Designed miniproteins, single chains, continued (3). Designs and how they scored, part 113

Each design is a single chain, and the fold is of that chain. pLDDT is the mean over its residues in the fold that is shown.

## One batch from the design tools (miniprotein)

Design m11926
Fold by ESMFold2-Fast:
Structure m11926 (fold): chain A 83 residues (1-83)
Amino acid sequence: TVEEKLEELKREYHVQIARIKAEKDPQVRLQQIDQLEQWMEERVKEIVEESTDPRERIRIEATYGVYLIDLTVLKLVAQKELE
């Protein structure tokens, strides 16, 4: 179901974020962030296309938006470490 796919997305996101936060090399972190961002974009598009409920679609998009903000912060921190 769409709900199961969203929960799988959330679980995988948190696993990947924990790995990214544990990575000491900012270059490697940037690569991992880019890979996670691409995976998340593809997965969100798939889940949104399967959803027929406007409220469910909004919830998926809101979750995605929050994760994008988190990734942006992590990306900026890694970029600053490279300066």
Scores: mean pLDDT 86

Design m11927
Fold by ESMFold2-Fast:
Structure m11927 (fold): chain A 88 residues (1-88)
Amino acid sequence: PVEKLREEAEQHEQEARKYREMAEFYKNLADILEKLADEVEKTESPELAQKLRDLARYYRGLANKYKAMAEGHEVRAQLLREAIERLE
């Protein structure tokens, strides 16, 4: 039934939005930490700068993970939407 495919497409679209928001959040956090590390490195604390870069790398990894998850859901939603159009 087309209605079930529509429900699945909507669920994938919702999950994609959630993961896009999470990816953006962690990307922004990583960007802030990298910028802070650059400023700290210029002043007096290479050790603190390195810790901030390590933390930024961790959050950048999370951002990439959630971006990949969002892209997976977006592809599934698009394929389901195309299938619905062909069945209607």
Scores: mean pLDDT 88

Design m11928
Fold by ESMFold2-Fast:
Structure m11928 (fold): chain A 73 residues (1-73)
Amino acid sequence: SAAQLELLREAIELLRKRAQELYDKGVLSPEEYKKIMEILDEALKAAEQGDVERATELFREAAEMLREAEKKA
């Protein structure tokens, strides 16, 4: 639905901001940061195309990578 896409876009932007903050703090390596941002960019493009399923799966992948990186710190 349109409401789900709007919420998902907002969630993607918040996760992008968190990834940037963790990169700035040295929690994410340059490689981890690049990969997370690439996945989130793909998620945002999928959301813009109305593909809720793909956008959600990509968002979950990026969120899990971010959580794993945080556990190492």
Scores: mean pLDDT 85

Design m11929
Fold by ESMFold2-Fast:
Parts: C-alpha cells; sequence; structure tokens
Structure m11929 (fold): chain A 125 residues (1-125)
C-alpha cells in the first residue's frame, strides 16, 4: 500500500466504531506501526482540525460525541509522536466524553477508549 493509502485507512479506523477489546488493541498496534510517519500524522491532524471546527457548529450530545472522536484523533497523533503518556490522557478524555452521551453504543466506545488509555500507561512506565 502507498503511504497515503495507509494514512487514509488509519484515519478511518481511529474515527470508526470499535467492536471489541481486540479491535481496540489492534488499533493501538496499527498506530504504533506508523510511529514517526509524517504522512499519517498530517492526515490525522487535518481530520482532527476539520472535526474540531465542525463540533463548534453543533450542540448537545452530538457535539460531545464529535469531541470524543477529536480526542481519539489527538491520542493517535500523540502516539505517532512517541508520547505515550499524552496519548493515554487523550484516550481517557475520549472515554469521559463518550460517557456523557446516553447511548449503549457510546458506553462501549468509552470502555474501549479507557482500555487503550490503560494499555498506553503500561507502555509509558
Amino acid sequence: MTPEEIARELVRRVMGRLDSEEDALALLDAVLAVQGNEVARKALLERRDMLAAFAETVEGPRRIALEAVVARLDGAIALIDGDYARAAEHFERAARLYEQVPSPATRQQAAYARLMAERLRELAA
């Protein structure tokens, strides 16, 4: 795959719904595999800034859900930068934001984000 194809797939996975604990940990492995990759970092940052701007145009639970996805993108960017502690903080923030949205789907996303944060704290130690 080209670097641009890898970057697009990574952005899709970071923004997408996670279906299991194994899927969440596989996402961390995928981001770690592109650590230091500037093409991947740029793609994540462009999507992060676009979603952050869009979140400012909406209100209520929809805004909170978008802010949670922005936090997941921030976590992936921090991982590419090699900052595991900052990445863990961003994924923990994503978990707290998802917990504010009253939905079984967002509750599952919160659990997976927290699992990712816990794993990253172990790697930072």
Scores: mean pLDDT 89

Design m11930
Fold by ESMFold2-Fast:
Structure m11930 (fold): chain A 73 residues (1-73)
Amino acid sequence: SMEEDLEALRYFIEYGKLPENASEETKEIARKILEALGEVGMPIDLEKLRELLKEKGIPERYLDFIVEEVEKL
């Protein structure tokens, strides 16, 4: 479900690892998050991060969630 996918992504952003039961879609999204974070660098520009995630084909439904979870770090 989307809720399970969002919880797996939250865990990944917070702890740097995916739960064992993460879906294949969630694993692909997590890989793209790592790529985007590497490209944006530190300090993290959240607007640049959002654009990179969008360019990498992350579904629109996840963009706000991912950016909000990264902002909490």
Scores: mean pLDDT 82

Design m11931
Fold by ESMFold2-Fast:
Formats: structure tokens, sequence, C-alpha cells
Structure m11931 (fold): chain A 81 residues (1-81)
């Protein structure tokens, strides 16, 4: 899963802002494909990015919120909520 993998790598490298951005976009791409697992992985990577963000915390948080929203919408679409 491209977006989630890239976001996870960014978080591992201490790039919380980039992890948030890539995680949010990765979750949106996964949702377009109906890939709930990919959306959840992208969301987790964005959340990990928030934990390591020392600068641009607003961008990291924004990405995590976007990724979480995509996962919630997919769960509603699947009737799991």
Amino acid sequence: MEGAERARRAAEEGRGDLAGLLGGEGAREARRRGDLEGAEEAMRAAVEGVKVAEENVDKAVGGAILAMGEVIEMLIEEGRL
C-alpha cells in the first residue's frame, strides 16, 4: 500500500509533518479503492507522525484527522458502525 508505506517511513524518519500529509492522502486513495485495511494503516502512520512532530504539528494533526475521517466513512459505508 503506497501511501501507508510512505507515511510510515516518514514517521520512522521523524518527519511528522510529512507522515501526516502522506497518511491523509494514503487514506483517501485507499478509500477510493475500497481498501479499508490500507486506509487504517495510513491513519495509524499519520497518528504516529503526530507523536514525533516537533514542528508543523498543525500539519501532522490535520493529516491524522483526514485519515481518521476516511476510515470512519468507510466503516459507515460497510455498515460496520
Scores: mean pLDDT 76

Design m11932
Fold by ESMFold2-Fast:
Structure m11932 (fold): chain A 81 residues (1-81)
Amino acid sequence: SILDELLAKLEATLRELGYSEEQIATAVALFREAAAMLEAGASRAEVVDFVVRQARERGLPEELLVLVLTALHEYAELQEA
């Protein structure tokens, strides 16, 4: 699925950048939660707010948050096409 393809790409990118397995697992979990919210009909603004809040609460660095949001944007665009 496109979700699995984007998750694999995100995981590979994060490993290449030197993020820990715990940080990668947290990013993947947030991406999956965000994707499920989009599929349930949540607005993009609601999903972005959720991801930003949860990333900060779970201790993800801002650079990793940007990568997760970028991957989420790509997923949303592919769903709308």
Scores: mean pLDDT 84

Design m11933
Fold by ESMFold2-Fast:
Structure m11933 (fold): chain A 101 residues (1-101)
Amino acid sequence: SSRTRRLIDEALRSLRDGDYDRAIRLLREAIRTARRDNDVRTRTISQSMLSRVMSMRRNGRGDQIYDRSQMVIRGINIRNQDDTQRDDVYRVSTDSIRQLS
């Protein structure tokens, strides 16, 4: 959902700023929101990100978490855009079939 993505985006900004505790809180809220929205994909991604943040906070490599998390968010956005484009492609294919009739 858009709310869950905003929470993840805010968590990534907190990671960039070195505020791991804030990022962890925001990711936990994102997991809770995704669970309420029955968004299994975003919940799984948020749980994965939380695990990485906790691990990397201990190792001081927050920049690597930020870069990887940005790639994941881009992947979600691309998939949502692909769903919209898929509907448009399906309409074009249907119109082409009408022309062949």
Scores: mean pLDDT 63

Design m11934
Fold by ESMFold2-Fast:
Structure m11934 (fold): chain A 75 residues (1-75)
Amino acid sequence: DLDAWVEEQVARYPEAREYAEQARAFAQQQGYSPEEVRLLEQQAVLGVAQEKKILDPEKLAAVEARGRALRAERA
């Protein structure tokens, strides 16, 4: 579960929490949809996990798939 994984990283790493909060605030200020706001939060957490070398490749693939689906919906 991608959402459960994101919440776990946010609970464990202050950097993940801060980047997720910044991504949410930015996306909301730009008028993004709730799905786009959540995608940006997930991407921010993935970036922190990748830098710490704790990234699960399945979680990366899940976020990329969600991003493609949202872009297709807007195309």
Scores: mean pLDDT 77

Design m11935
Fold by ESMFold2-Fast:
Structure m11935 (fold): chain A 89 residues (1-89)
Amino acid sequence: LTPRYYRITVVNAANVPREYVAVVYTDADLDAILAELRAQGYTVTRVERLSREQAAELLREQIRRLAEQQGKEAEMERALAEIDPLLEE
């Protein structure tokens, strides 16, 4: 099965936006993720299909931002090194 990548934008009850990157193999997997987000009280505002390259870029950006917020730049470099082999063709 070929993985598909999606960017899902949601808002909570306070209208605060959040983004998720989903890796799915079937439409049923995507529907399950959307149902779970709705069950958690989120409103799904956008679902956008991504290329593998776009998904990789967004994941790297998320890892970088998380590491910066925690002051863990060295851990960011390690995490990116682990992700790159998984996303490499």
Scores: mean pLDDT 71

Design m11936
Fold by ESMFold2-Fast:
Structure m11936 (fold): chain A 93 residues (1-93)
Amino acid sequence: SEKREKVKELVQKIKDLLNELIARYPELADVFRHLLTQVDRILEAKTDEEIKELVEGLLHTVDLWLRHATDPELKAALEEIKKLLQEILSIID
């Protein structure tokens, strides 16, 4: 599916950003590894409805971290992850 290929590309960009955050913020590495696991679930999803629910859950989690982020570089990376998750939603529903 062309939609599924675009979703895979966006998921890979999110994973790349999360791996960069693990390297830059080792004190939060456990949190970002957990998010990587949740992001990988999008690739395993069988329906657009399942992808939507997973992405909406991830958006909620990212928004919670954004409310507590004070480091400008961390905040910028989380905002980029949020934008990529919103792009996945725009592709599916």
Scores: mean pLDDT 88

Design m11937
Fold by ESMFold2-Fast:
Structure m11937 (fold): chain A 88 residues (1-88)
Amino acid sequence: AAAVAEAEKRKAEAQKATDGLKKLADELKKGMDKVKAEAKRDPEKGLEGIKQAQGLVDKLLSIGKELKSAKTYADEAKKLLKEVEESI
């Protein structure tokens, strides 16, 4: 039935979107490493970068809330924010 075919198609599109979210999460992790290094030189700039990364991760998680790996990156961004705040 057409309804079944549409559901299968939507599942495939969702999978494609989750794969894209994983790619973005990896890129955010790389960015967070740079932000952490920047925070050691200039904590204020590092903190701003962490806040921007946190906002992006939160938005991505609202789309793929069931993706455990994406949630892990959001948690790690929050930890980095705490570390920078503690160091200031």
Scores: mean pLDDT 65

Design m11938
Fold by ESMFold2-Fast:
Structure m11938 (fold): chain A 69 residues (1-69)
Amino acid sequence: MPTLDRDRTRQRLLDLGVPQQYVGPVVDAFQRYLDQGLDPSDAARQAILDSGVPQQYWPLVGRSLLDNY
């Protein structure tokens, strides 16, 4: 999708205090699930679970993925 800037999304997550080790995997997983035809909210949830993001960051990561796609 030409509207998804992965570098911008990754930088936004870093700026929000998400540890860098989770940022790349969660952004990549989110795009992969969207490409598979999942609803954006389901794609974000699966991306977070697959990426091992700590539970304390789940609402922040989910909102940031949805707001930047």
Scores: mean pLDDT 78

Design m11939
Fold by ESMFold2-Fast:
Structure m11939 (fold): chain A 100 residues (1-100)
Amino acid sequence: SKVQELARELLRTVEEGNKRLEEAINDAKKTDPVEGYKKAAEIAKETIDRVRQLGDELVAAAEKESGPAAAETVRAYVDRILAGYEKLRDEFEKKAEELK
């Protein structure tokens, strides 16, 4: 289904975002902490934008296939993922500022 396709793409986006964040944080610890945390914040922002776009498409597909209650459940799931990345973004921006 479209819901299954979008859910798989959302999970891949999260997995790739997490991998990029881990690499940026490891680089920050070994080379330039300020630039590394700035890069991690940028990766978090890019992941937020992609998750938001895919999440909106997933919510619309869930509503079409399974109705408003399913769409609300999917929206809550997407919002939880977004909140996690927004917290990481803010933490990385704060670390970059504190290390200047």
Scores: mean pLDDT 88

Design m11940
Fold by ESMFold2-Fast:
Structure m11940 (fold): chain A 95 residues (1-95)
Amino acid sequence: SKEEVEQLYIRVVDRIQELLGLINREIGQTKDPKIREQLYKIRDEVLRLGKEADETMENFRKGRISPEEAIRRLREIEKRIRELEKEVEKLGKES
């Protein structure tokens, strides 16, 4: 449904913003250049996923994709964000 797409989009965007905040904190705290480089790469991927979420929502609002397709794409983005959250947590422990 339209409401499910909007709720999922908000959840994904909020999670992306939280993850970007965590990444920026870890970048500021790490003294390891290799960990910092990995955090920059993860940040770039998170920013790309944010653009993909925005594009998905725009295409849905314009009627270019179905609610089912929008949910599928947003769930793939959410899954990747969860994987990146775990990666950032591991890097924080290695700092």
Scores: mean pLDDT 90

Design m11941
Fold by ESMFold2-Fast:
Structure m11941 (fold): chain A 87 residues (1-87)
Amino acid sequence: GKVTIHSFALSHTPQAEKALKWLEETKGIVLTGENQASVRQSGALYALALLLHELHPDEEIEIYILSEEEFEEAERFLREQLAALAA
């Protein structure tokens, strides 16, 4: 379903902006963040949003990642979920 992630930081490079537009237009995924993040950090947020979209197709999900500590927890969750799917 629709997934919205509010992050403390998000990459705003031209490639990142194109990826964000594609995610919103094709999958209903919206990512926000005012502070500049690395491409790696933004990639983890994209992967998390795609995972939540696939696991919860009939739900609207809105989450807040408001600190680097919360981001690290979200990245650990993503890693654990991807490992479980690969097993």
Scores: mean pLDDT 79

Design m11942
Fold by ESMFold2-Fast:
Structure m11942 (fold): chain A 62 residues (1-62)
Amino acid sequence: SKQQLQSQLGQQYNQSMQMIHDFNSTVNTMSIDQSLDYSRQIGPQVDQQIDNIQSLIDQVNS
């Protein structure tokens, strides 16, 4: 149902906010070079999260 998909979108939003919080906390403890390396490592995880959200949006619009 659309209501279940909206609930899942809310959960994914909360997970994304936690990822942003964790990222900021982590990079604040790192050097510039370490922060850049970490950003490159986490990039694919962020892309996957965007893809997951887009998939749910597409299902709602179907």
Scores: mean pLDDT 80

Design m11943
Fold by ESMFold2-Fast:
Structure m11943 (fold): chain A 108 residues (1-108)
Amino acid sequence: GAKELLEDADKVIEGITKEDAEHIKKIREEVQKRKEELIKEIKEELEKAEKEGYTPSELEYAKAAIEARLLGLEEVAEYFEKKMSEELQKAAREAAERIEKAIEEALK
């Protein structure tokens, strides 16, 4: 649940190195170059999967929302956030914000 998401985020933050932060920044930059195309592809694939009976847990949606925010895919993150409880949505946003801040600090 929400507590588990925040505890997992704290473990990531404690272990993050400058090399990890630089790697994540590079992935984010590559994703941003194809942002509009990737958002369209992800939305289309998710709609197809849902029609085929794909029913992920709220926790799986929360983890996907965190990853999407870390990569700067805000529309994808918002799509996943609508699928979870308000408590879990707040926890996922807080987790993503904490990790983003840790990445910025590691890059200094």
Scores: mean pLDDT 83

Design m11944
Fold by ESMFold2-Fast:
Structure m11944 (fold): chain A 100 residues (1-100)
Amino acid sequence: LAEEGAEEGGEGLGLGLVAVRVAETPEALAAGIAGALNGAGALFLAGMGVNTDELAKRAFEEGVAEGERLAAEGASALEIGRRGAEEGAEGAALVTEAVL
């Protein structure tokens, strides 16, 4: 649960930050910010419960790489941001279940 939450949260953070960087619309920017905040929140909670630093770092790097790959292939910033927000939210839910 906490490890899975750190993995999803890290990916969400990475995707969200890429979306923020490539966003050209307010909607895409908002989606990217949501991904970054949800992911960061999941990682914060995971770090309080268990030592997940290595998993979080790898997941973040994978999320950034996937976001950059999607952008290079023509995916919209809004699509990348929404994926980040969804993964970050899933991570936060998993970690919340683990620490409650």
Scores: mean pLDDT 78

Design m11945
Fold by ESMFold2-Fast:
Structure m11945 (fold): chain A 62 residues (1-62)
Amino acid sequence: SLEEEAIKKAVEAVQRQADEGLDTPAEVDTSELSPEGREKVSFAAMKAAREALDRRAAQENA
């Protein structure tokens, strides 16, 4: 679905930004999503950012 695809893209963009250490905005087109869908994308991106930081710390300490 469009919602699942947008969540996937947002998560991937956040993970890439965190891994590269670049301050680049995560750009995901959510214009075709419902308000609920946009909230899910935002929540998933925030969760992914925390997970990316944890993953990076774990890999750097491995």
Scores: mean pLDDT 69

Design m11946
Fold by ESMFold2-Fast:
Structure m11946 (fold): chain A 75 residues (1-75)
Amino acid sequence: EEEEVARLQAWADEAIERLRELYKKNGVDAAVKAGEGIVSELEAAAKTGSPRVQQAARDAAERVRKEIEKLKKEA
């Protein structure tokens, strides 16, 4: 459980870093599209597992969603 929560947080960190690199290389539209796909996958994951794991998945999705909004404002 704690290990799964840590993995979801690490995956969100890596996703945010990848979105920033994608924005630099391919622009905001490419980064936003990739980020929306990631949010969708995390929201699907939030429907399974224990309540703690579900909350961690929702928190991870929110972090990615905030990065998408930040990138949109910087464009």
Scores: mean pLDDT 79

Design m11947
Fold by ESMFold2-Fast:
Structure m11947 (fold): chain A 59 residues (1-59)
Amino acid sequence: MLQRLTEGVAEGLREEFPELAERLAASRTPQELSRAISEADDEARERAVELLEEESTRL
């Protein structure tokens, strides 16, 4: 389930924040996901949070 959420968010980020999208797609654990988001720029982090909310609604 986490992998599906992460892949959906990564897809949404791919055009504007490809580095973060790649890190999220490669994340295998909640710890890796949290680290990738924490190390992201404020703008990229805000966008990732919005996409996580959208993806959660789809599931």
Scores: mean pLDDT 73

Design m11948
Fold by ESMFold2-Fast:
Structure m11948 (fold): chain A 100 residues (1-100)
Amino acid sequence: KPELEALAKKIEEHAKLLMSGADKEEQEEIKEILKEVLELIKESSSVEEFLEKLFRLLEEKKNGDVSPGKLTVLGFLLLIVAKEANDIERARRIIQLLNS
């Protein structure tokens, strides 16, 4: 699935940038979120389906006991996916969820 493969590479590149200059604890949080995000891409048939699954993951983690760092990383990666999907409405909902 060329579009999903390209998106996975882009997500990995952004995660590497987030890890650059981060401490070991922050790097571990980024790696944990990246692993979950990449598993969801394997389960998805389209960018839109992947974005839907990622948004559900953010809602799930927001309602659970998850560190602010992990929520920030997940939200950032989600905004990248929303940008690739040209889904500004989803981007607004992501921002609203992170600020609630």
Scores: mean pLDDT 80

Design m11949
Fold by ESMFold2-Fast:
Structure m11949 (fold): chain A 88 residues (1-88)
Amino acid sequence: MEAEKALEEGKREGERAAEHAERSAEREGLEGITGAVGGAIRAIGAGAEAMIKARQAGLSYEEAMELGYKATSEEVKRATEYAKKAAE
């Protein structure tokens, strides 16, 4: 229950933070990095979500960390590619 609440709240906060950051970047005229900022915030959320779900599924802490790292890494890669494309 506690881990499930953390997962749900983490998803909502990650989405809100990403949307807020995107809106802030647009207002400041930083459209080129808007998607990258949102992507970075989502990457943190994705890693946390993957670790929590892995632990709930009964995986070891080490396995959960590996899955979290992989999820974060994939999202960071997407954010980086988006930032390069937007900046060019």
Scores: mean pLDDT 66

Design m11950
Fold by ESMFold2-Fast:
Structure m11950 (fold): chain A 89 residues (1-89)
Amino acid sequence: SAEEQARAIVDAMDADGSGVATGPEVEALQRALSAAGFPVPIDGVMGSATQGAIVLYGRRHGLDAAFPVDGVFDEAAKDAAVKVLAHLL
């Protein structure tokens, strides 16, 4: 399912569980957000700009994807990213 695929991609963004997400899976989300009208730097880093776009996309599309935008990719941010990415897939 799109949700299972999104969860696998999001888990790969923070494979070491550090709360710092980087790499090609983050770049793919950034490209998808930008293509959907939510422009973010395509730098492969899950920072505040990318987190802000996740929240805004969720708000625009009626998704329960709100979390504190602090640059940390914690459980709440990961759950939001799964919902947004599943909707973009």
Scores: mean pLDDT 83

Design m11951
Fold by ESMFold2-Fast:
Structure m11951 (fold): chain A 55 residues (1-55)
Amino acid sequence: AEEFNELVEKLKKLSRKEQIEVTKAILDLASKSRYIPGKEFFEVMKKKIEEIEKK
């Protein structure tokens, strides 16, 4: 919960366009698998945010 809240705060600091990119990555993961572990969901979100922050 706390780690997820930290990611949400980072997401809020991104531009709307960047927020859409993170959302697309999450939806793409969900579309490929009906059952995704919370750990995989968290990892995809974190990785995408890090990629955006590095640019």
Scores: mean pLDDT 72

Design m11952
Fold by ESMFold2-Fast:
Structure m11952 (fold): chain A 59 residues (1-59)
Amino acid sequence: MTATVLDENTGEVNGETWKIVSGEVKPGAVGLVVEQNENFVVAFFPETGTYALFSKEEV
């Protein structure tokens, strides 16, 4: 499963839009989802060697 950075504040994971709340990412970067739950996704970006935290909007 992959996370794609759409812009500095927004990413896509498995067709769903998520907010980027933490981590240094660049628009267009693709990361590997390493952990996920109902509220958060953690993805590793091998190109930068960094992790990013994504949050879903409250349902």
Scores: mean pLDDT 78

Design m11953
Fold by ESMFold2-Fast:
Structure m11953 (fold): chain A 62 residues (1-62)
Amino acid sequence: SNQEKLQLTIEYTAEALHLTGDWFDEYNAYRDTDPAKAEEIDAEHERRQKELLEDFRKRMEE
């Protein structure tokens, strides 16, 4: 239903924002002192965001 799709969108958005907040703290802890670690953190964040988006898209198709 449209209501279920709206709820899924709200839940996806909230989780995406939580991932971004966690990433921001970790990335900034390392960006100036260990750039290689900062890039690893950034890549992991992109991977998790992509997985979250793919799961959201699959749930929306049902």
Scores: mean pLDDT 86

Design m11954
Fold by ESMFold2-Fast:
Structure m11954 (fold): chain A 61 residues (1-61)
Amino acid sequence: DLEKLAEGARKAALALGASEEAAEFAGNQIYKGLDPKEAGELVRKAFEGRDGAAAGGAASM
């Protein structure tokens, strides 16, 4: 069941346009006992930060 939830969270994150790394993070949070909704929020928050931070990080290097 955790494997199915983790895979579902990963696929949902990718469907939201998150990176594979953010999707893996969401899946790992499921294995740590987080609810799928909480994992989805973490991915969304990471995606929003990463959208700006990824562009800024590339320019900042």
Scores: mean pLDDT 64

Design m11955
Fold by ESMFold2-Fast:
Structure m11955 (fold): chain A 93 residues (1-93)
Amino acid sequence: KEKARRIAESILNAAKTYVEKMRELAERHPEDPAAVERVGRLYRNAKAASDAAVKTAEKYDPEFAKEIQKKGDELVSEAERVYREARARHEAA
């Protein structure tokens, strides 16, 4: 129970870290196609981590899972924005 909650929170924190790294990488290296590819991988990792956190939370408490889902959705939305902006800048260059 407590272990499942800790794991879900840890996975969600990993998703947050991926989003922060995506933003940093996109800002530091806008002209680098390898950086854009890495931002894409981090975006997929953030989505996967959010999904995993929700699945883990559902085994503990459905209401807790809803809280994790909301936080995960916010992180995934930010990740998608960063990835779209990085791709647009690369395509415009």
Scores: mean pLDDT 79

Design m11956
Fold by ESMFold2-Fast:
Structure m11956 (fold): chain A 63 residues (1-63)
Amino acid sequence: GREIRVKNIEEEAKNATDEQQLAIGRFAVEAGDFEGARAVMDAASPETAEKIRKLLEEAEKKR
């Protein structure tokens, strides 16, 4: 049924997309797009969001 399909997509997003989310967040921070980095944090898992948050804090500290 649709429940199995939805669970598979959600699990794939959590396990495979987290690396992509982290890469996008890191790229946004490096580019100085702090609003973009925050948007990625809001969409990401708590673990990935925390990693992006640390990168954003480091970038703000350099400023």
Scores: mean pLDDT 67

Design m11957
Fold by ESMFold2-Fast:
Structure m11957 (fold): chain A 96 residues (1-96)
Amino acid sequence: SDNDKARKYLSENGNELVEKVFKNKEALELALKVAEENKDEENLEDRITELALKAYETENEEERIRLMAEILGLIASYNEDAYNYIKKQLEKLEKE
């Protein structure tokens, strides 16, 4: 099923994609923007699944990084620790 494909893809590739997001200033800025815009939204798990499937289907690495940034943003919308961590990573890149 599509849910099984999304879950497997994130399990096998999620950590590597997250590291790529944390090295990309534009991706981190996108994640924070998505988090702020979706703070009170419902059905976030369905949206995360759809984004993960798009990441699985795309052959473009920049698009995968963007899609993972959106996933991280949706997670950060309801998880303050995740939001603060993303913000800290952006601040670290801005100092380099």
Scores: mean pLDDT 82

Design m11958
Fold by ESMFold2-Fast:
Structure m11958 (fold): chain A 93 residues (1-93)
Amino acid sequence: SDAKGAFAEALLISHNDFTDAQAFVDALRRLSADEIVAILRETVPAVPEEVLDELRRALEANDVERARRLAQIVASHMSAAQFAALKARLLGK
């Protein structure tokens, strides 16, 4: 029902990696839109800045459907290793 949760869930689905799924969703929900974008910029430098800016706006507007679509685009720029690194960073591992 929230854009941050939908974004996190869509990333898990796109990578077919549900390890620590609920903890990952909860971690993303605790961050601001700016914090999420900053972490993505560091862990996935291949994501275009325009996509990150659209994501920030979708998360700030709580636009669930747009956040879900943007998650697929972000995931397309991520390797499995980069997704694992993102989860590790968010979970303090």
Scores: mean pLDDT 87

Design m11959
Fold by ESMFold2-Fast:
Structure m11959 (fold): chain A 82 residues (1-82)
Amino acid sequence: SKELNELRIRYETEASVYGIHAAVSSVSQSRLDKEKAEKAREKLDKINELANEIADPSATPEEMEKKVEESRKLREEVRKLE
């Protein structure tokens, strides 16, 4: 539906705005930076899983909104690891 497409576009726009990959790209070889990188990669994997679920044509608008919100929270967590 048009509503589901609008939610998907919003999701993609928010991902771009949060600059997820910029946060990860600043990690170094130190143990602390390695731990941050591992946590960031785990959260990015979850964000990608949510993106696939949001793209599911059988999902309701309500389910998509919930998954977009979960993705938003994960993006904020990745940003805080910087």
Scores: mean pLDDT 65

Design m11960
Fold by ESMFold2-Fast:
Structure m11960 (fold): chain A 92 residues (1-92)
Amino acid sequence: SEEAEKLRKEAEELLEKARELLKEARELAGDNPEARKLILEAEEELGLADIELAIADKLAEKGYDPIPLYERAVELAKRALELAKKAVELGK
């Protein structure tokens, strides 16, 4: 449970950072097709992370092991964050 809560918190913090950077990236991208592609890819990874996190929470409530799904959510959130960072850099 302690390990699961740590992974859940890590995923939530990474997703929050990714959302903030995606907001910035959207404002900077304009008509840049490379920046727009990275925004779309980041949004896809972020959406997948949200789904994995939601399923993991539901499994935890039912007494199943959520750790594999929280680990997947962290991986997807890290990928979303990196794509969002690249989108911001291209929009500058």
Scores: mean pLDDT 89

